# Designs tried in a protein design run: designed miniproteins, single chains, continued (2). Part 82

Each design is a single chain, and the fold is of that chain. pLDDT is the mean over its residues in the fold that is shown.

## One batch from the design tools (miniprotein)

Design m7014
Fold by ESMFold2-Fast:
Structure m7014 (fold): chain A 92 residues (1-92)
Amino acid sequence: SREEVIERVVRDLETALELMKQAEELEKNGGDPRKVAILYTSAMLLAIGALIDARLNKMPEEVIKAIEEALEALKNKDFKRAEEYIEKVREL
């Protein structure tokens, strides 16, 4: 159902956001660069996967655009903007 796709997409985007935040904190504290890279890569794969999932399930344009905005915010490490668009996806 539409609701199941939204729930799955939101979970993936929220997980991506948390991994990105963990990567930033680890990097700021001089942590292992390899672990930082793995966290960033995993986060981006989850976020891209959420967009693909929504597209394959032919979700409305508003949902797709909100996911694309969340993905762009994550790429730019704009976590506040990412949170805002993830919440927008949840409300759609």
Scores: mean pLDDT 90

Design m7015
Fold by ESMFold2-Fast:
Structure m7015 (fold): chain A 87 residues (1-87)
Amino acid sequence: MTAEELLKKGREALEKGDYEKAVKYFEQAISLDPSNAEAYLLLGRAYLKLGDYEKAINYFTKALQIDPSNEEARKLLEEAKKKLAKK
């Protein structure tokens, strides 16, 4: 299975609310292509849905290190930080 196929399966799992399954697919995609900023963004989104705000922050930060112009990653990073502060 290619990194592209894994990202597609991960997105399908994320849309269906299978966040743990989405995490596994995105982790496999990153293992095959560690420079894919979209994979880190999607993994961060899955952790955000799981309520793991610390991991979500880490992965959104990684996505921004690879693609600093990604506005969606920046917005989601701020959301995750806001949710962490409410703990």
Scores: mean pLDDT 86

Design m7016
Fold by ESMFold2-Fast:
Structure m7016 (fold): chain A 83 residues (1-83)
Amino acid sequence: SKLQELVNRLIATELRIIGLELELEKLEKELKELKEELEKTTDPEKKEKLKKKIEEIEKKIKELKEEIEKLKKEKEELEKEIA
């Protein structure tokens, strides 16, 4: 039935959100550690490498946050359809 399909999609969406939120937490921790390492680093070449890695992780965090927000909106729409 359509209701069973909607419930299954809701559960799948919730699990995907949880997975992405765990990935986001891991990346935010890595970003914090890299920023702390950058503050302690005096070598110009190592600083440039760290800055590039920080920029890459910040971009990934932004993309993950946008995907999580999109999935949360889809979840809200599914909950309204089920109710």
Scores: mean pLDDT 89

Design m7017
Fold by ESMFold2-Fast:
Structure m7017 (fold): chain A 74 residues (1-74)
Amino acid sequence: APPAVLPQIRTDPSLSPRERALALLDTLIALETDPAVRAQLEAVRAQLEAGEISPEEAVARALRLLSAWHRRRS
């Protein structure tokens, strides 16, 4: 299989915190199969793009959404 570049973006120290947060959110949205959780992740990404929230807050919100969803699916 061809090498995946996307996962390495998360560990690249040359990217700004905002660029890393956007790359993380893009990856989570692409991998999410629940349309309700995906819509919430897309809303967080839109808020980060608009500068309404910090990169740290965007990552925290995304992780909180995923944690709540995984607990419901067990």
Scores: mean pLDDT 72

Design m7018
Fold by ESMFold2-Fast:
Structure m7018 (fold): chain A 60 residues (1-60)
Amino acid sequence: MEFRARATVHVPKTGPDDLALRKGDEVLVLKEVDETHWLVRNLATGEEGIVPKSYLEEIE
């Protein structure tokens, strides 16, 4: 399951596997980790990490 999403708010890094994002950052969603979290790649930096689904909006 791969699709693009955008951060709707600033996302802080709160754990070692988490990815910090700025509002407006575009990511590629790689995998669902659990009910509330996705594993994503930041398309600008190439960094990967876990982000809460609620902070992202799916884009085409």
Scores: mean pLDDT 82

Design m7019
Fold by ESMFold2-Fast:
Parts: structure tokens; sequence; C-alpha cells
Structure m7019 (fold): chain A 56 residues (1-56)
């Protein structure tokens, strides 16, 4: 399903994948799904995904 949780999950999978092309797929899909969320959920998902990137 589409949710903030799904976007965060994809961001995590992107980091976990290590494989550049697989990581890119997950990251791109996460951004795509975020567009389908409500403004509030999209903001929350983006914030969480950004945090994951910063922890790299």
Amino acid sequence: GVSAEAVVELARKSLEAKDPEEAERYQREGVRIATQLSPEEAAEAARAARKLREEM
C-alpha cells in the first residue's frame, strides 16, 4: 500500500542494497510514492528518508 511507512521502507532498502542500480530503484520509487501521499504524510516520509541519508 501507499503510506509514509512505505516511503521510509524504500529509503532504508536503498541504503541497505549497496548495489547502485538497486539502490537507485528504491530511492526513485520512494520519491514516486511520496507524491501519492497526503501533503502531511509526504512531508513526514521525506523527513524520515532524509534522516536516513544523513546517517550514512
Scores: mean pLDDT 72

Design m7020
Fold by ESMFold2-Fast:
Order: C-alpha cells, then structure tokens, then sequence
Structure m7020 (fold): chain A 80 residues (1-80)
C-alpha cells in the first residue's frame, strides 16, 4: 500500500530528526524539533480519522504506525 508505506518512511525520518534535535541547544534544533514533532502528531491524527474506512490489513498496519509514533514521541520527550 503506497500511502501507508510512505507514512512509515515519513514517521521514521521525522522521528530520527526530532530525537537528534531534542538533544541540541540551538535555535535551529528547537525549530527542527517543533516542525518534525508536529508532523508526527499530525500523521497520528490523520491515521485515527482514516482508521474506520481502512481494510482490516490497513487497520493493522495503521495501528502499528500509530504505536511507532507514540514510541518516537516518548524517545523525544526522554531526550529533552
């Protein structure tokens, strides 16, 4: 599924950048953290809204992506 595959790559990229930025002290790091964290939150909200209209296979994949987002958010908070 092109849509969920794209979202997974985006979550992994945004999560990694946000974790790295969370350990930084610069204004640039603060801006990167904010931008990428907001994108992760936005993806989770979009998945929640779309979940009832997805197939059972897509629902399982979407739930796994939502758990992945929660894991990245936890790591970001711990890195602060």
Amino acid sequence: MAYLERLKKQIEEDGKIAIEAAKGDSVEDANLLTAHLLRLVGIKVELEIRLPSLTPEQQKEAEELMKLIDEYIKKIREAL
Scores: mean pLDDT 84

Design m7021
Fold by ESMFold2-Fast:
Structure m7021 (fold): chain A 64 residues (1-64)
Amino acid sequence: SSEIEELLEKTEREATRHVIAGDYAGALAVLEKGLEELKKLGASEEDLQRVERGIASVRANGGL
């Protein structure tokens, strides 16, 4: 759906801005919030796994 697509794009853009700024905690918060909102909207397993991989990457790179 357009809502899911828009939320995915927004979540990825915001998380990327935080990572570029060195704010891994902020990136993590954005991704975790986006994941919960995507679950509520009934996003596909593929879309949810994509965000979960982003969370894992941010945690590893940020030492979180």
Scores: mean pLDDT 88

Design m7022
Fold by ESMFold2-Fast:
Structure m7022 (fold): chain A 118 residues (1-118)
Amino acid sequence: AALLAAGNALLAANNYSAALANYKAAIAASPSAVLYLNLGNAQLNLGKYSEAIAAFQKAIALNSNNAAAYNNLGLAQLNLGNYADAAAAYQKAITLAGTGALAPTAAANLATANDNLA
């Protein structure tokens, strides 16, 4: 897909800082939940977990029913070892997603977070 090819090209070109700077500039001009979600996803995919958490929290502040933002917040927290916060985020994602495709993934991730708590 064109979007996957563009994402792979950005990763191969080490254009991480340029992509993040462009998202931050777009957010400064007109903040939106989608822009913060995209910023957080780029940071998450590139291992910038603390920055991704901040971006997902901003996305949630603008749209509190964003199941994808909660699931990805949980993934970032899980990668930092914040298992209790990850579990809480995944539980919110499951509640908001209902029976959608995201709910099974969030449920599996919640089980992983809970296993790491004890």
Scores: mean pLDDT 74

Design m7023
Fold by ESMFold2-Fast:
Structure m7023 (fold): chain A 74 residues (1-74)
Amino acid sequence: SMQARFDALIRRAVELYGQLRRAFRDSRAAADAAQAQLDQVMAELRALGEAGQKVVDAFNEALKAFYQEAAEES
């Protein structure tokens, strides 16, 4: 169903966001790979319409906050 696909994409995005955050300080290659996969999942969410776009907007705000905090820590 469309709902099952939407739920699976959100679960995958949450997993990849967690992988990106953990990898960010330890492995640039792993962080870049997680970001690329997250970008792909976010593109699929966006294609599902307004509900998907709202989820993508929330992840983009979370990523922005994470990168700002990382920059402040040097």
Scores: mean pLDDT 86

Design m7025
Fold by ESMFold2-Fast:
Structure m7025 (fold): chain A 76 residues (1-76)
Amino acid sequence: MLSKEEQEKVRSLFPEVDMETLEEMARRAAELEGVDTPDVSNPTAVTGAAIRLIGLDPEAAEELSRERREKRKRLE
């Protein structure tokens, strides 16, 4: 469970990341931990799982962030 301060910090670190990218990060973190995927309709659970992915597999987190930037560049 994330505090309000932690949620604001995640938004400041990932201002360009949409909910779909956070959901994918949450699913990957759940797979690595061998636990159930968090409720994707709950933004607090999704952002918490995304933060966990950074701790478990920082390379995967960086790759997903890079893919998001590339997709945004194509939409521009």
Scores: mean pLDDT 65

Design m7026
Fold by ESMFold2-Fast:
Structure m7026 (fold): chain A 84 residues (1-84)
Amino acid sequence: ADELEEKIKKEIEELKKKAEKVIKEALEKAPDSEEVKKLVKEIKEKLKELEELVKNGGPLEKIEELKKEIEEKMKELEELVKKL
């Protein structure tokens, strides 16, 4: 049980590091883009939701759903920045 929880925490920590890097690069490349700022806010909000869900021992299904949503928004942010 604890081993699975530790694995999930590690995966979330890695996701947070990837998100922080993508956010930093996007804001450095397009600091005045309202679309970039909006996506950054959405990603940060979902990361907070994910952290709270994991901290509270939330259902794995919801954890996986939030991880997927964060990954999708990170891809959207990267694509947006490439077009700018």
Scores: mean pLDDT 82

Design m7027
Fold by ESMFold2-Fast:
Structure m7027 (fold): chain A 74 residues (1-74)
Amino acid sequence: DEEAEKLLEEAIKKLQEGVKAYEEGDYETARKYAEEAVRLAKEAAKLSKDPGIKAMAERVEKEAKELIEKIEKE
């Protein structure tokens, strides 16, 4: 649905901003965006009845968590 799609779009944008910050060496900003991406993706998955949106949201959550793990190793 539209609300879940908007949350997923926001999660993707936050993940992209997090990756960009990580590449620039701004680990604090990268972590903040990655954490927001996890929260938004979880909410999108919860609200959606569409299996495609749920699957994409779960992938975004996983990728954001992987980004957080990379930051913790720096």
Scores: mean pLDDT 86

Design m7028
Fold by ESMFold2-Fast:
Structure m7028 (fold): chain A 100 residues (1-100)
Amino acid sequence: AEEAAEEAEKAAEEAAKAARAAGKGGAAVGAAAGAIGAAGAYAGALIARRKGDAELAAEAAEGAAASAEAAAESPGAGEEAKEHAEKAKEEAEEAREAAE
């Protein structure tokens, strides 16, 4: 549970970086949506840690990865956003493995 929550926080952090990079590339709407998704994932990871709920942590991490991908796919997002989205996906996979 603790390990899954730590990976979920990392996924949320990478999602926030993807959103920031998308904004720098001119994808303002994608950046805003990605930032909201990252914030939700952070909240989910913190709740999961407090409850010891590894499944909730994995779900939060997967939400972060999906938000990062959406931001990176926005027109104007650029390569930096794609790199952070890929890292968010990797952290989400690690969170899921830790939850199993």
Scores: mean pLDDT 80

Design m7029
Fold by ESMFold2-Fast:
Structure m7029 (fold): chain A 63 residues (1-63)
Amino acid sequence: DADEYLRRGKELLEQGKYEEAVRAFGEAIRVDPNNKEAWKLLAEALKKLGEEETADMVYKRAQ
């Protein structure tokens, strides 16, 4: 369920577990590739990890 992975990812972001959050949002996208929120949150988690170039590419997918 994409919503379950989104909730888990948000919880991990709040805990500062950015790598685990990226994996959770990645799972949400595998279940529902059209979930714009998942793509935006993935980009946010990647920016927290310092992967700014990858985050910018991912954010473009979200629009």
Scores: mean pLDDT 83

Design m7030
Fold by ESMFold2-Fast:
Structure m7030 (fold): chain A 72 residues (1-72)
Amino acid sequence: DELEKFIEELEKRKEEIEKEIEKLKEEKKRALEEGDEEKAKELELEIQLLEGMRGLLEGMIGYLKKVKEKKE
């Protein structure tokens, strides 16, 4: 099932993005603890971008799962 493999590939990419978001949140926390507000702001912008990408992947995965459920 090619559609199933594609969904698995997108879920894997989403997982990688979620791990990167978590890493960046930890880095932002450290930057704030060290008083590096500029770095913390840069990390926040990067987190927001990745959260947007995660949301798009979630939408794609949800749509493809519905397509799969309707066909088989």
Scores: mean pLDDT 84

Design m7031
Fold by ESMFold2-Fast:
Structure m7031 (fold): chain A 64 residues (1-64)
Amino acid sequence: SSAQIQAQIVSILYAAELGDYERAMELLETIEDEELREKLRELVEQVFAGKISVEEAYEKAMEL
């Protein structure tokens, strides 16, 4: 469901906000939609690389 996917996205980005890379990557594997998973992985990697903020990643994820 869309509510389930939204909850998964929030959990992934919250792990990124906490600086927990391993947890963020583990939670990404729970996303069954491969295209969505790849786009979210890119956003998480950009957050950890310091290229975007968590807030910007959240905004971009809501557009997916």
Scores: mean pLDDT 84

Design m7032
Fold by ESMFold2-Fast:
Structure m7032 (fold): chain A 139 residues (1-139)
Amino acid sequence: SNKEIVEEKLNELENIILSNSLPLSPELIAKMLETLYELSKLEIPEELKERFLNLVLTTIRAYLSLPLEEQLKLPDKVHLYFAELLLYLIETDPELVKEFLTEQDVERLRELLAELERRGAPQEVIDALREAIAALESL
């Protein structure tokens, strides 16, 4: 069932956080973003929604804490997963996003977008990041 799949994946992600030293490696952040993105396409049971959103928030914050040079080493699809999860979080709980994201985080995302455009990243990635930044600026 979807509930069993979601719960198993949430347990796996929570164990990654508990079993690894902070800050999390770029590779672990990429894996967590991909898994959370895949879960975001499923129906999240009501009783698991808080755990899901907390993991999305934690992973988004970890991604934003990466230096630009480390973010740029990540596969293009990882930036898409990040942007889509951020949009999901803004739509689901905009007040939570306002509480934890700063103007410095928005500026860093603008710098990342500019570098990805310069490097010829896929248009889907550019569009998703641009939409996420615009949504943040509208909060």
Scores: mean pLDDT 88

Design m7033
Fold by ESMFold2-Fast:
Structure m7033 (fold): chain A 56 residues (1-56)
Amino acid sequence: DKRTLAAASAGAIARGDREEAVNLLVQAGLPKETAERLASTGDAGRVYREALRLIS
């Protein structure tokens, strides 16, 4: 569940859809400000790894 959302958010970043990535990270349980900071990096691999650390 949370891993699926983290993977989906990383996929959104890879496509350049940062708004969708933020929405998915918030659904996974991250604070909006944290989700926005991660999405702003534009690095799909980093977003995936950091999201998993924060929500797992």
Scores: mean pLDDT 82

Design m7034
Fold by ESMFold2-Fast:
Structure m7034 (fold): chain A 66 residues (1-66)
Amino acid sequence: MKKYEEALKLIQEMAAAGKSPEEIRKELVDKGLLSEERADAIFYMADTLLKVGEEIEKELEERRKK
C-alpha cells in the first residue's frame, strides 16, 4: 500500500514535469516502488485512461463544430 501511494505521487510529479509514461515506468521500477508486473498493470490502466480522455476530447471538439 505505502509503496503504491509513493509511486502514484511520483507519477504525478513526473507527469507534471512532462515525462513520458515510459520514463515514469522506468523510474518506478528502478526505485523499487513497483515490480515490473505492477508497473505493467498501472500502465495498461493509464493507456486506457488516456484513450478515454482522447474520446472525451474528440466529443467536445465535435460539439464545438455544431
Scores: mean pLDDT 71

Design m7035
Fold by ESMFold2-Fast:
Structure m7035 (fold): chain A 84 residues (1-84)
Amino acid sequence: SMPVEEQLKRVREQAKKAGLPEEEIEEIIITLQAQVDVKKENAALLAKTGGVLSAAQEQELLARIQAKIEELKKEKEKEKKEKE
């Protein structure tokens, strides 16, 4: 399995090669980081289900990922505002 850091680096390289704007690349990276963080928070659920989630569990996981994306975006915006 590829480490998360290596996966994020490859995604950045592929997105730059595809000509995506830096803002879109950053959105993709934040989304992937949120997915990793949420999977880590739900490791016990994933272990208990053998990775097989119900539709309701999948929707709950997706909602948590969306919440984590917004959280990470707010943290970045706050840091940027304090450094300006």
Scores: mean pLDDT 75

Design m7036
Fold by ESMFold2-Fast:
Structure m7036 (fold): chain A 74 residues (1-74)
Amino acid sequence: NDAEELLEKAKKLKEEGKRLLEEGKYEEAIKKYKEALEILELLASVTQVPPEVEELKKELKENIEKAKKKIKEK
């Protein structure tokens, strides 16, 4: 239950990060993606996680790099 709630929180933070990217708020987007990633890493430390969690971590890391690239290109 708690693990499912944390996973949903991470997914919401990911979607919030995407919205911030669309608004050009790259630094805020990175913060949201990092918060989501920290939640997923906490989940992996306390329970066995499905492959979906590893895929989400990969997507979050890719989104962070994309946002960083946008900041540097400005």
Scores: mean pLDDT 81

Design m7037
Fold by ESMFold2-Fast:
Structure m7037 (fold): chain A 65 residues (1-65)
Amino acid sequence: SAVDAARRFADANPDSAVAQLALGAALFAAGRYAEAADAYRRALALDPDNAEARAGLADALRRAG
């Protein structure tokens, strides 16, 4: 699945904001909004200025609540 592929990419690249963004997007597409929010938070921890991660986190939190 796209989630499994993105998780493998993130596991192989634990310091990559891009890998966490890809995982967040895949989890969001799968309807796993709470897990997507966690992935987007990790992306922001690695790259605080990342507008895509910030927007993804806001959308994931809105849908998870």
Scores: mean pLDDT 88

Design m7038
Fold by ESMFold2-Fast:
Structure m7038 (fold): chain A 92 residues (1-92)
Amino acid sequence: SKEIEELVEKLKKKLEESGFKVELKLEGNTLTMEIEAPNVSSLIGLALKLIGLSFDGYDIELEIEGMVLKVTIKAKDEEELKKQLETLIKTL
């Protein structure tokens, strides 16, 4: 979907504007992100925001390797993915 691609690009841009290095991959309704943080404070801050979203019922999986956050967001359909991406962009 063009709308999902535009939301993914907005998310990437917002993270990059905050000093993160971001690689994104969209496969069906699953978004995988590798996010390299510029410092420990930024890493922890982003991880806590994503953990908060997972407690709000979003299917978000997090893995930390050094300064890199590996994030997997799973949605049941395109409308749920769109809603999850919009919430992420707003939360960040």
Scores: mean pLDDT 85

Design m7039
Fold by ESMFold2-Fast:
Structure m7039 (fold): chain A 55 residues (1-55)
Amino acid sequence: SAAEYRAQAARLRAGADALLAQAAAATSPELRAHLEASAAQARRLAAAYEALAAA
């Protein structure tokens, strides 16, 4: 359902925000890059679920 897609998108965006907070605290450039990449992937998935909810 559209509500389920929106809920999944919200969870993915919250997860991305948490990963970005971890990235900001990371002292390793490699760990920071990994966390930022993971956050970007979560945001792309959230956008896909939002698009499905809007269809």
Scores: mean pLDDT 91

Design m7040
Fold by ESMFold2-Fast:
Structure m7040 (fold): chain A 86 residues (1-86)
Amino acid sequence: PSAATLAAELAAIAAALPALEAALAALQAAVAAGTVTTADDLTAIALLLVAATGVDLAAAAGDAALAAALAALVAATKALLAAADA
């Protein structure tokens, strides 16, 4: 694997990680507060996000597609929050 490519990819993931962690914390807080009627589904999604990022981070051979996948997961989580809040 290209060390320079991995370094750039890890930097992008590191830049996105605080936003992902904040989103997960917000999901957990919303579930705990009972703000959403699909709390179980949101908790399951939050756990899947954590599991997915753990597996992807362990895959040192990840590429630019990993950053795109994480962005897609964040977007999907936001869409789920909007739908659940209705």
Scores: mean pLDDT 54

Design m7041
Fold by ESMFold2-Fast:
Structure m7041 (fold): chain A 55 residues (1-55)
Amino acid sequence: SDEEKLEAMRYFRKALAAKSREEAHRIVDEFAERFGLTPEQRAELRRTVDHLLAT
C-alpha cells in the first residue's frame, strides 16, 4: 500500500541519517522485523544503506 511505501521511505531516511553504520543497520533490522522481510530482502537493504553511507 502507499502508506507502507511512505513508512518504508521514512525508515530509509532515518537509516541514511544515522551517525554510524551500526546504528543504520539497527534501523534496517527494525524495519525488516516490522514489515516481515525475508533474510534476503534484509541483507539487500543493509547492502544498499552501506553503499549510500560509503559514498
Scores: mean pLDDT 77

Design m7042
Fold by ESMFold2-Fast:
Structure m7042 (fold): chain A 92 residues (1-92)
Amino acid sequence: LAALAEMLRGAAERVPAELLAAGASEEAAAEAGRLLAEAAEALAAGDTEAAARHLEEALRVAAEAAVRAGEIDREEAERALEERTERFRELL
């Protein structure tokens, strides 16, 4: 779990910049980063349920931002979100 929390903390630093580069708004990028950081802190505290909820919300924000920026279509975003959420739950 500590390694996964560290990975999520790294994602909180990288994902906002990637979303901005893809044309997402500063607000969407900041929200995704905040939620990923909250997921990392919850996981570090052993609260896997809170971590899963924060991660699901972060992935949703990132997927919606990517669709709005024209990077991917909505169907691809929804599929990617489900896939990543399921993988994360399997790791918990």
Scores: mean pLDDT 73

Design m7043
Fold by ESMFold2-Fast:
Structure m7043 (fold): chain A 71 residues (1-71)
Amino acid sequence: MEEKLKKAEENIEKYKAEMDQRADTEVARLRAANPAASPRFLDGMAAQIRRDAEAEYEKKKEEILSKVEKE
């Protein structure tokens, strides 16, 4: 039981790193594609991308923890 929780925590950490990397890539791509856009607009879009990544991370975290509890 305890070993499954440790493995779940490791998977959660890896997934968070992947989501953070993906968000960074999307933000960089957004800025590169929109060089004439206002900084305020780009910052707003970047914040939304990061919030979406955080929401996806939280959802995955709940799924992983739920499976550990169910088993």
Scores: mean pLDDT 79

Design m7044
Fold by ESMFold2-Fast:
Structure m7044 (fold): chain A 60 residues (1-60)
Amino acid sequence: MHTLTVEFDSAELARKVAEELEAEDPRIKVEVEGNTLTITSDLSVETLIGYTLRAIGESL
């Protein structure tokens, strides 16, 4: 299990990215605390980073 934590400039962006990640793969678990997004999954770190970058792009 891997955990990735990302701090965004706004809580709005963190929420949008979390929603995109939840839609991408059911193996990805997300928790939002203000502007901080915590991503947990058994997927490889590289895969999690890839999905996170994609979700950020879709949220902009």
Scores: mean pLDDT 81

Design m7045
Fold by ESMFold2-Fast:
Structure m7045 (fold): chain A 74 residues (1-74)
Amino acid sequence: MEERQRELAERAEALLAEAGAALQAGDYERAAALYEEAAETVRRLGEAGFISEEEAERAVARLRAAAEAARAKA
């Protein structure tokens, strides 16, 4: 169970780092896709009970907003 939490958390962090790099490079479509994948990973962390539902909902909302903002610049 702990190992699955670590894998999901590491995946979310990697996706966020890649999204940030894509955004800095002006690759807005890639950044949007990576933010959406990060949001789905965080949603799964919340559903599995590894973080609170409230924390997951806030993080997902922020990540989806970031994806939408990136898509608007594409």
Scores: mean pLDDT 82

Design m7046
Fold by ESMFold2-Fast:
Structure m7046 (fold): chain A 66 residues (1-66)
Amino acid sequence: MTELERVEEFLKFALEKLREIYEEEAEKEAKEKGVSPDELKKQVEELMKELEKENKEILEELRKKK
């Protein structure tokens, strides 16, 4: 496995873990605030999409250097 492939796998794994954590926290926060968990989860999903886009750009930059 190349260094670039390991970075790509790590970023994907980190995003999946971060999404799980944020979704769990969103459910907990929704119960405490008395709001819909779906609304908070939607905000989490939007944040995760932006992070995925940034990671894709980082991977392309790393690929160019290698």
Scores: mean pLDDT 77

Design m7047
Fold by ESMFold2-Fast:
Structure m7047 (fold): chain A 73 residues (1-73)
Amino acid sequence: MTLEEILKEAEEKLKKAKSDTDQLNVLRDFASRLRAAGATPEEIRRALDELIEKYNLSETVRRAAEALADQLG
């Protein structure tokens, strides 16, 4: 699976995710898939930040996503 395909799948799942918990689960799966595809911790953090900004996710989700990227390094 390409990085572009992983991103598109995450975007579709985020459109359906209505709670902070569901959104975090989507971001966690997205980060895990990026790591499996060989993305660096910096690339994963950037990709997470882009999704958070694009979909205007909450501060709670943003902070948890930052911690998630750090755990992958």
Scores: mean pLDDT 80

Design m7048
Fold by ESMFold2-Fast:
Structure m7048 (fold): chain A 65 residues (1-65)
Amino acid sequence: GAAEAAALAAARAAEAAHAEYGRAGKSADPEQNAVAKEIAAKLNEIGDRIDEGLKKGDISLAELK
């Protein structure tokens, strides 16, 4: 329901925030930019797994608390 939607939105927002941090905090060091992008990609994958788990009932809001 609404609680599951809110949890998914929070996970997506966290992923978006990390991606934006990587862009906005871009330094002259390309290695740091590559690391930030890799972290953002992994967070996106985690968000996808949470979304699928919630829809299938594998993950509950209580488990995320």
Scores: mean pLDDT 63

Design m7049
Fold by ESMFold2-Fast:
Structure m7049 (fold): chain A 118 residues (1-118)
Amino acid sequence: DARREALRERALEHIREALEHLDRALRLAEEAAARDPEKAEEIRRLLEEARRELERGAALLEKGTDEAAAEAAQHLANAARLVGEALELAREVDEELARETEEALEHLAEALADVVAL
């Protein structure tokens, strides 16, 4: 129906925005490796895993089935946990990295809310 399609399209847009912020955060994490290589590598690992979960969630949402939407919600929830863990570390390393990571988490939370409303 029109409501479900609008929620799906909005969720996909939030995932796209989250991915853009994750890309900026990943670049900043690479730069932060000069100051704190161990934390920067852990942040990079968490954000790359979160990116993979988000891409899987987006692909499932595009299928348009209820089963795929439920599976997408699980991938988005996993991504949110990973981004949240990266944010805690990022706050100790670099303010700009933390800001980009937090913006990714905010868009991801909005996407997850739309998917669970399907």
Scores: mean pLDDT 90

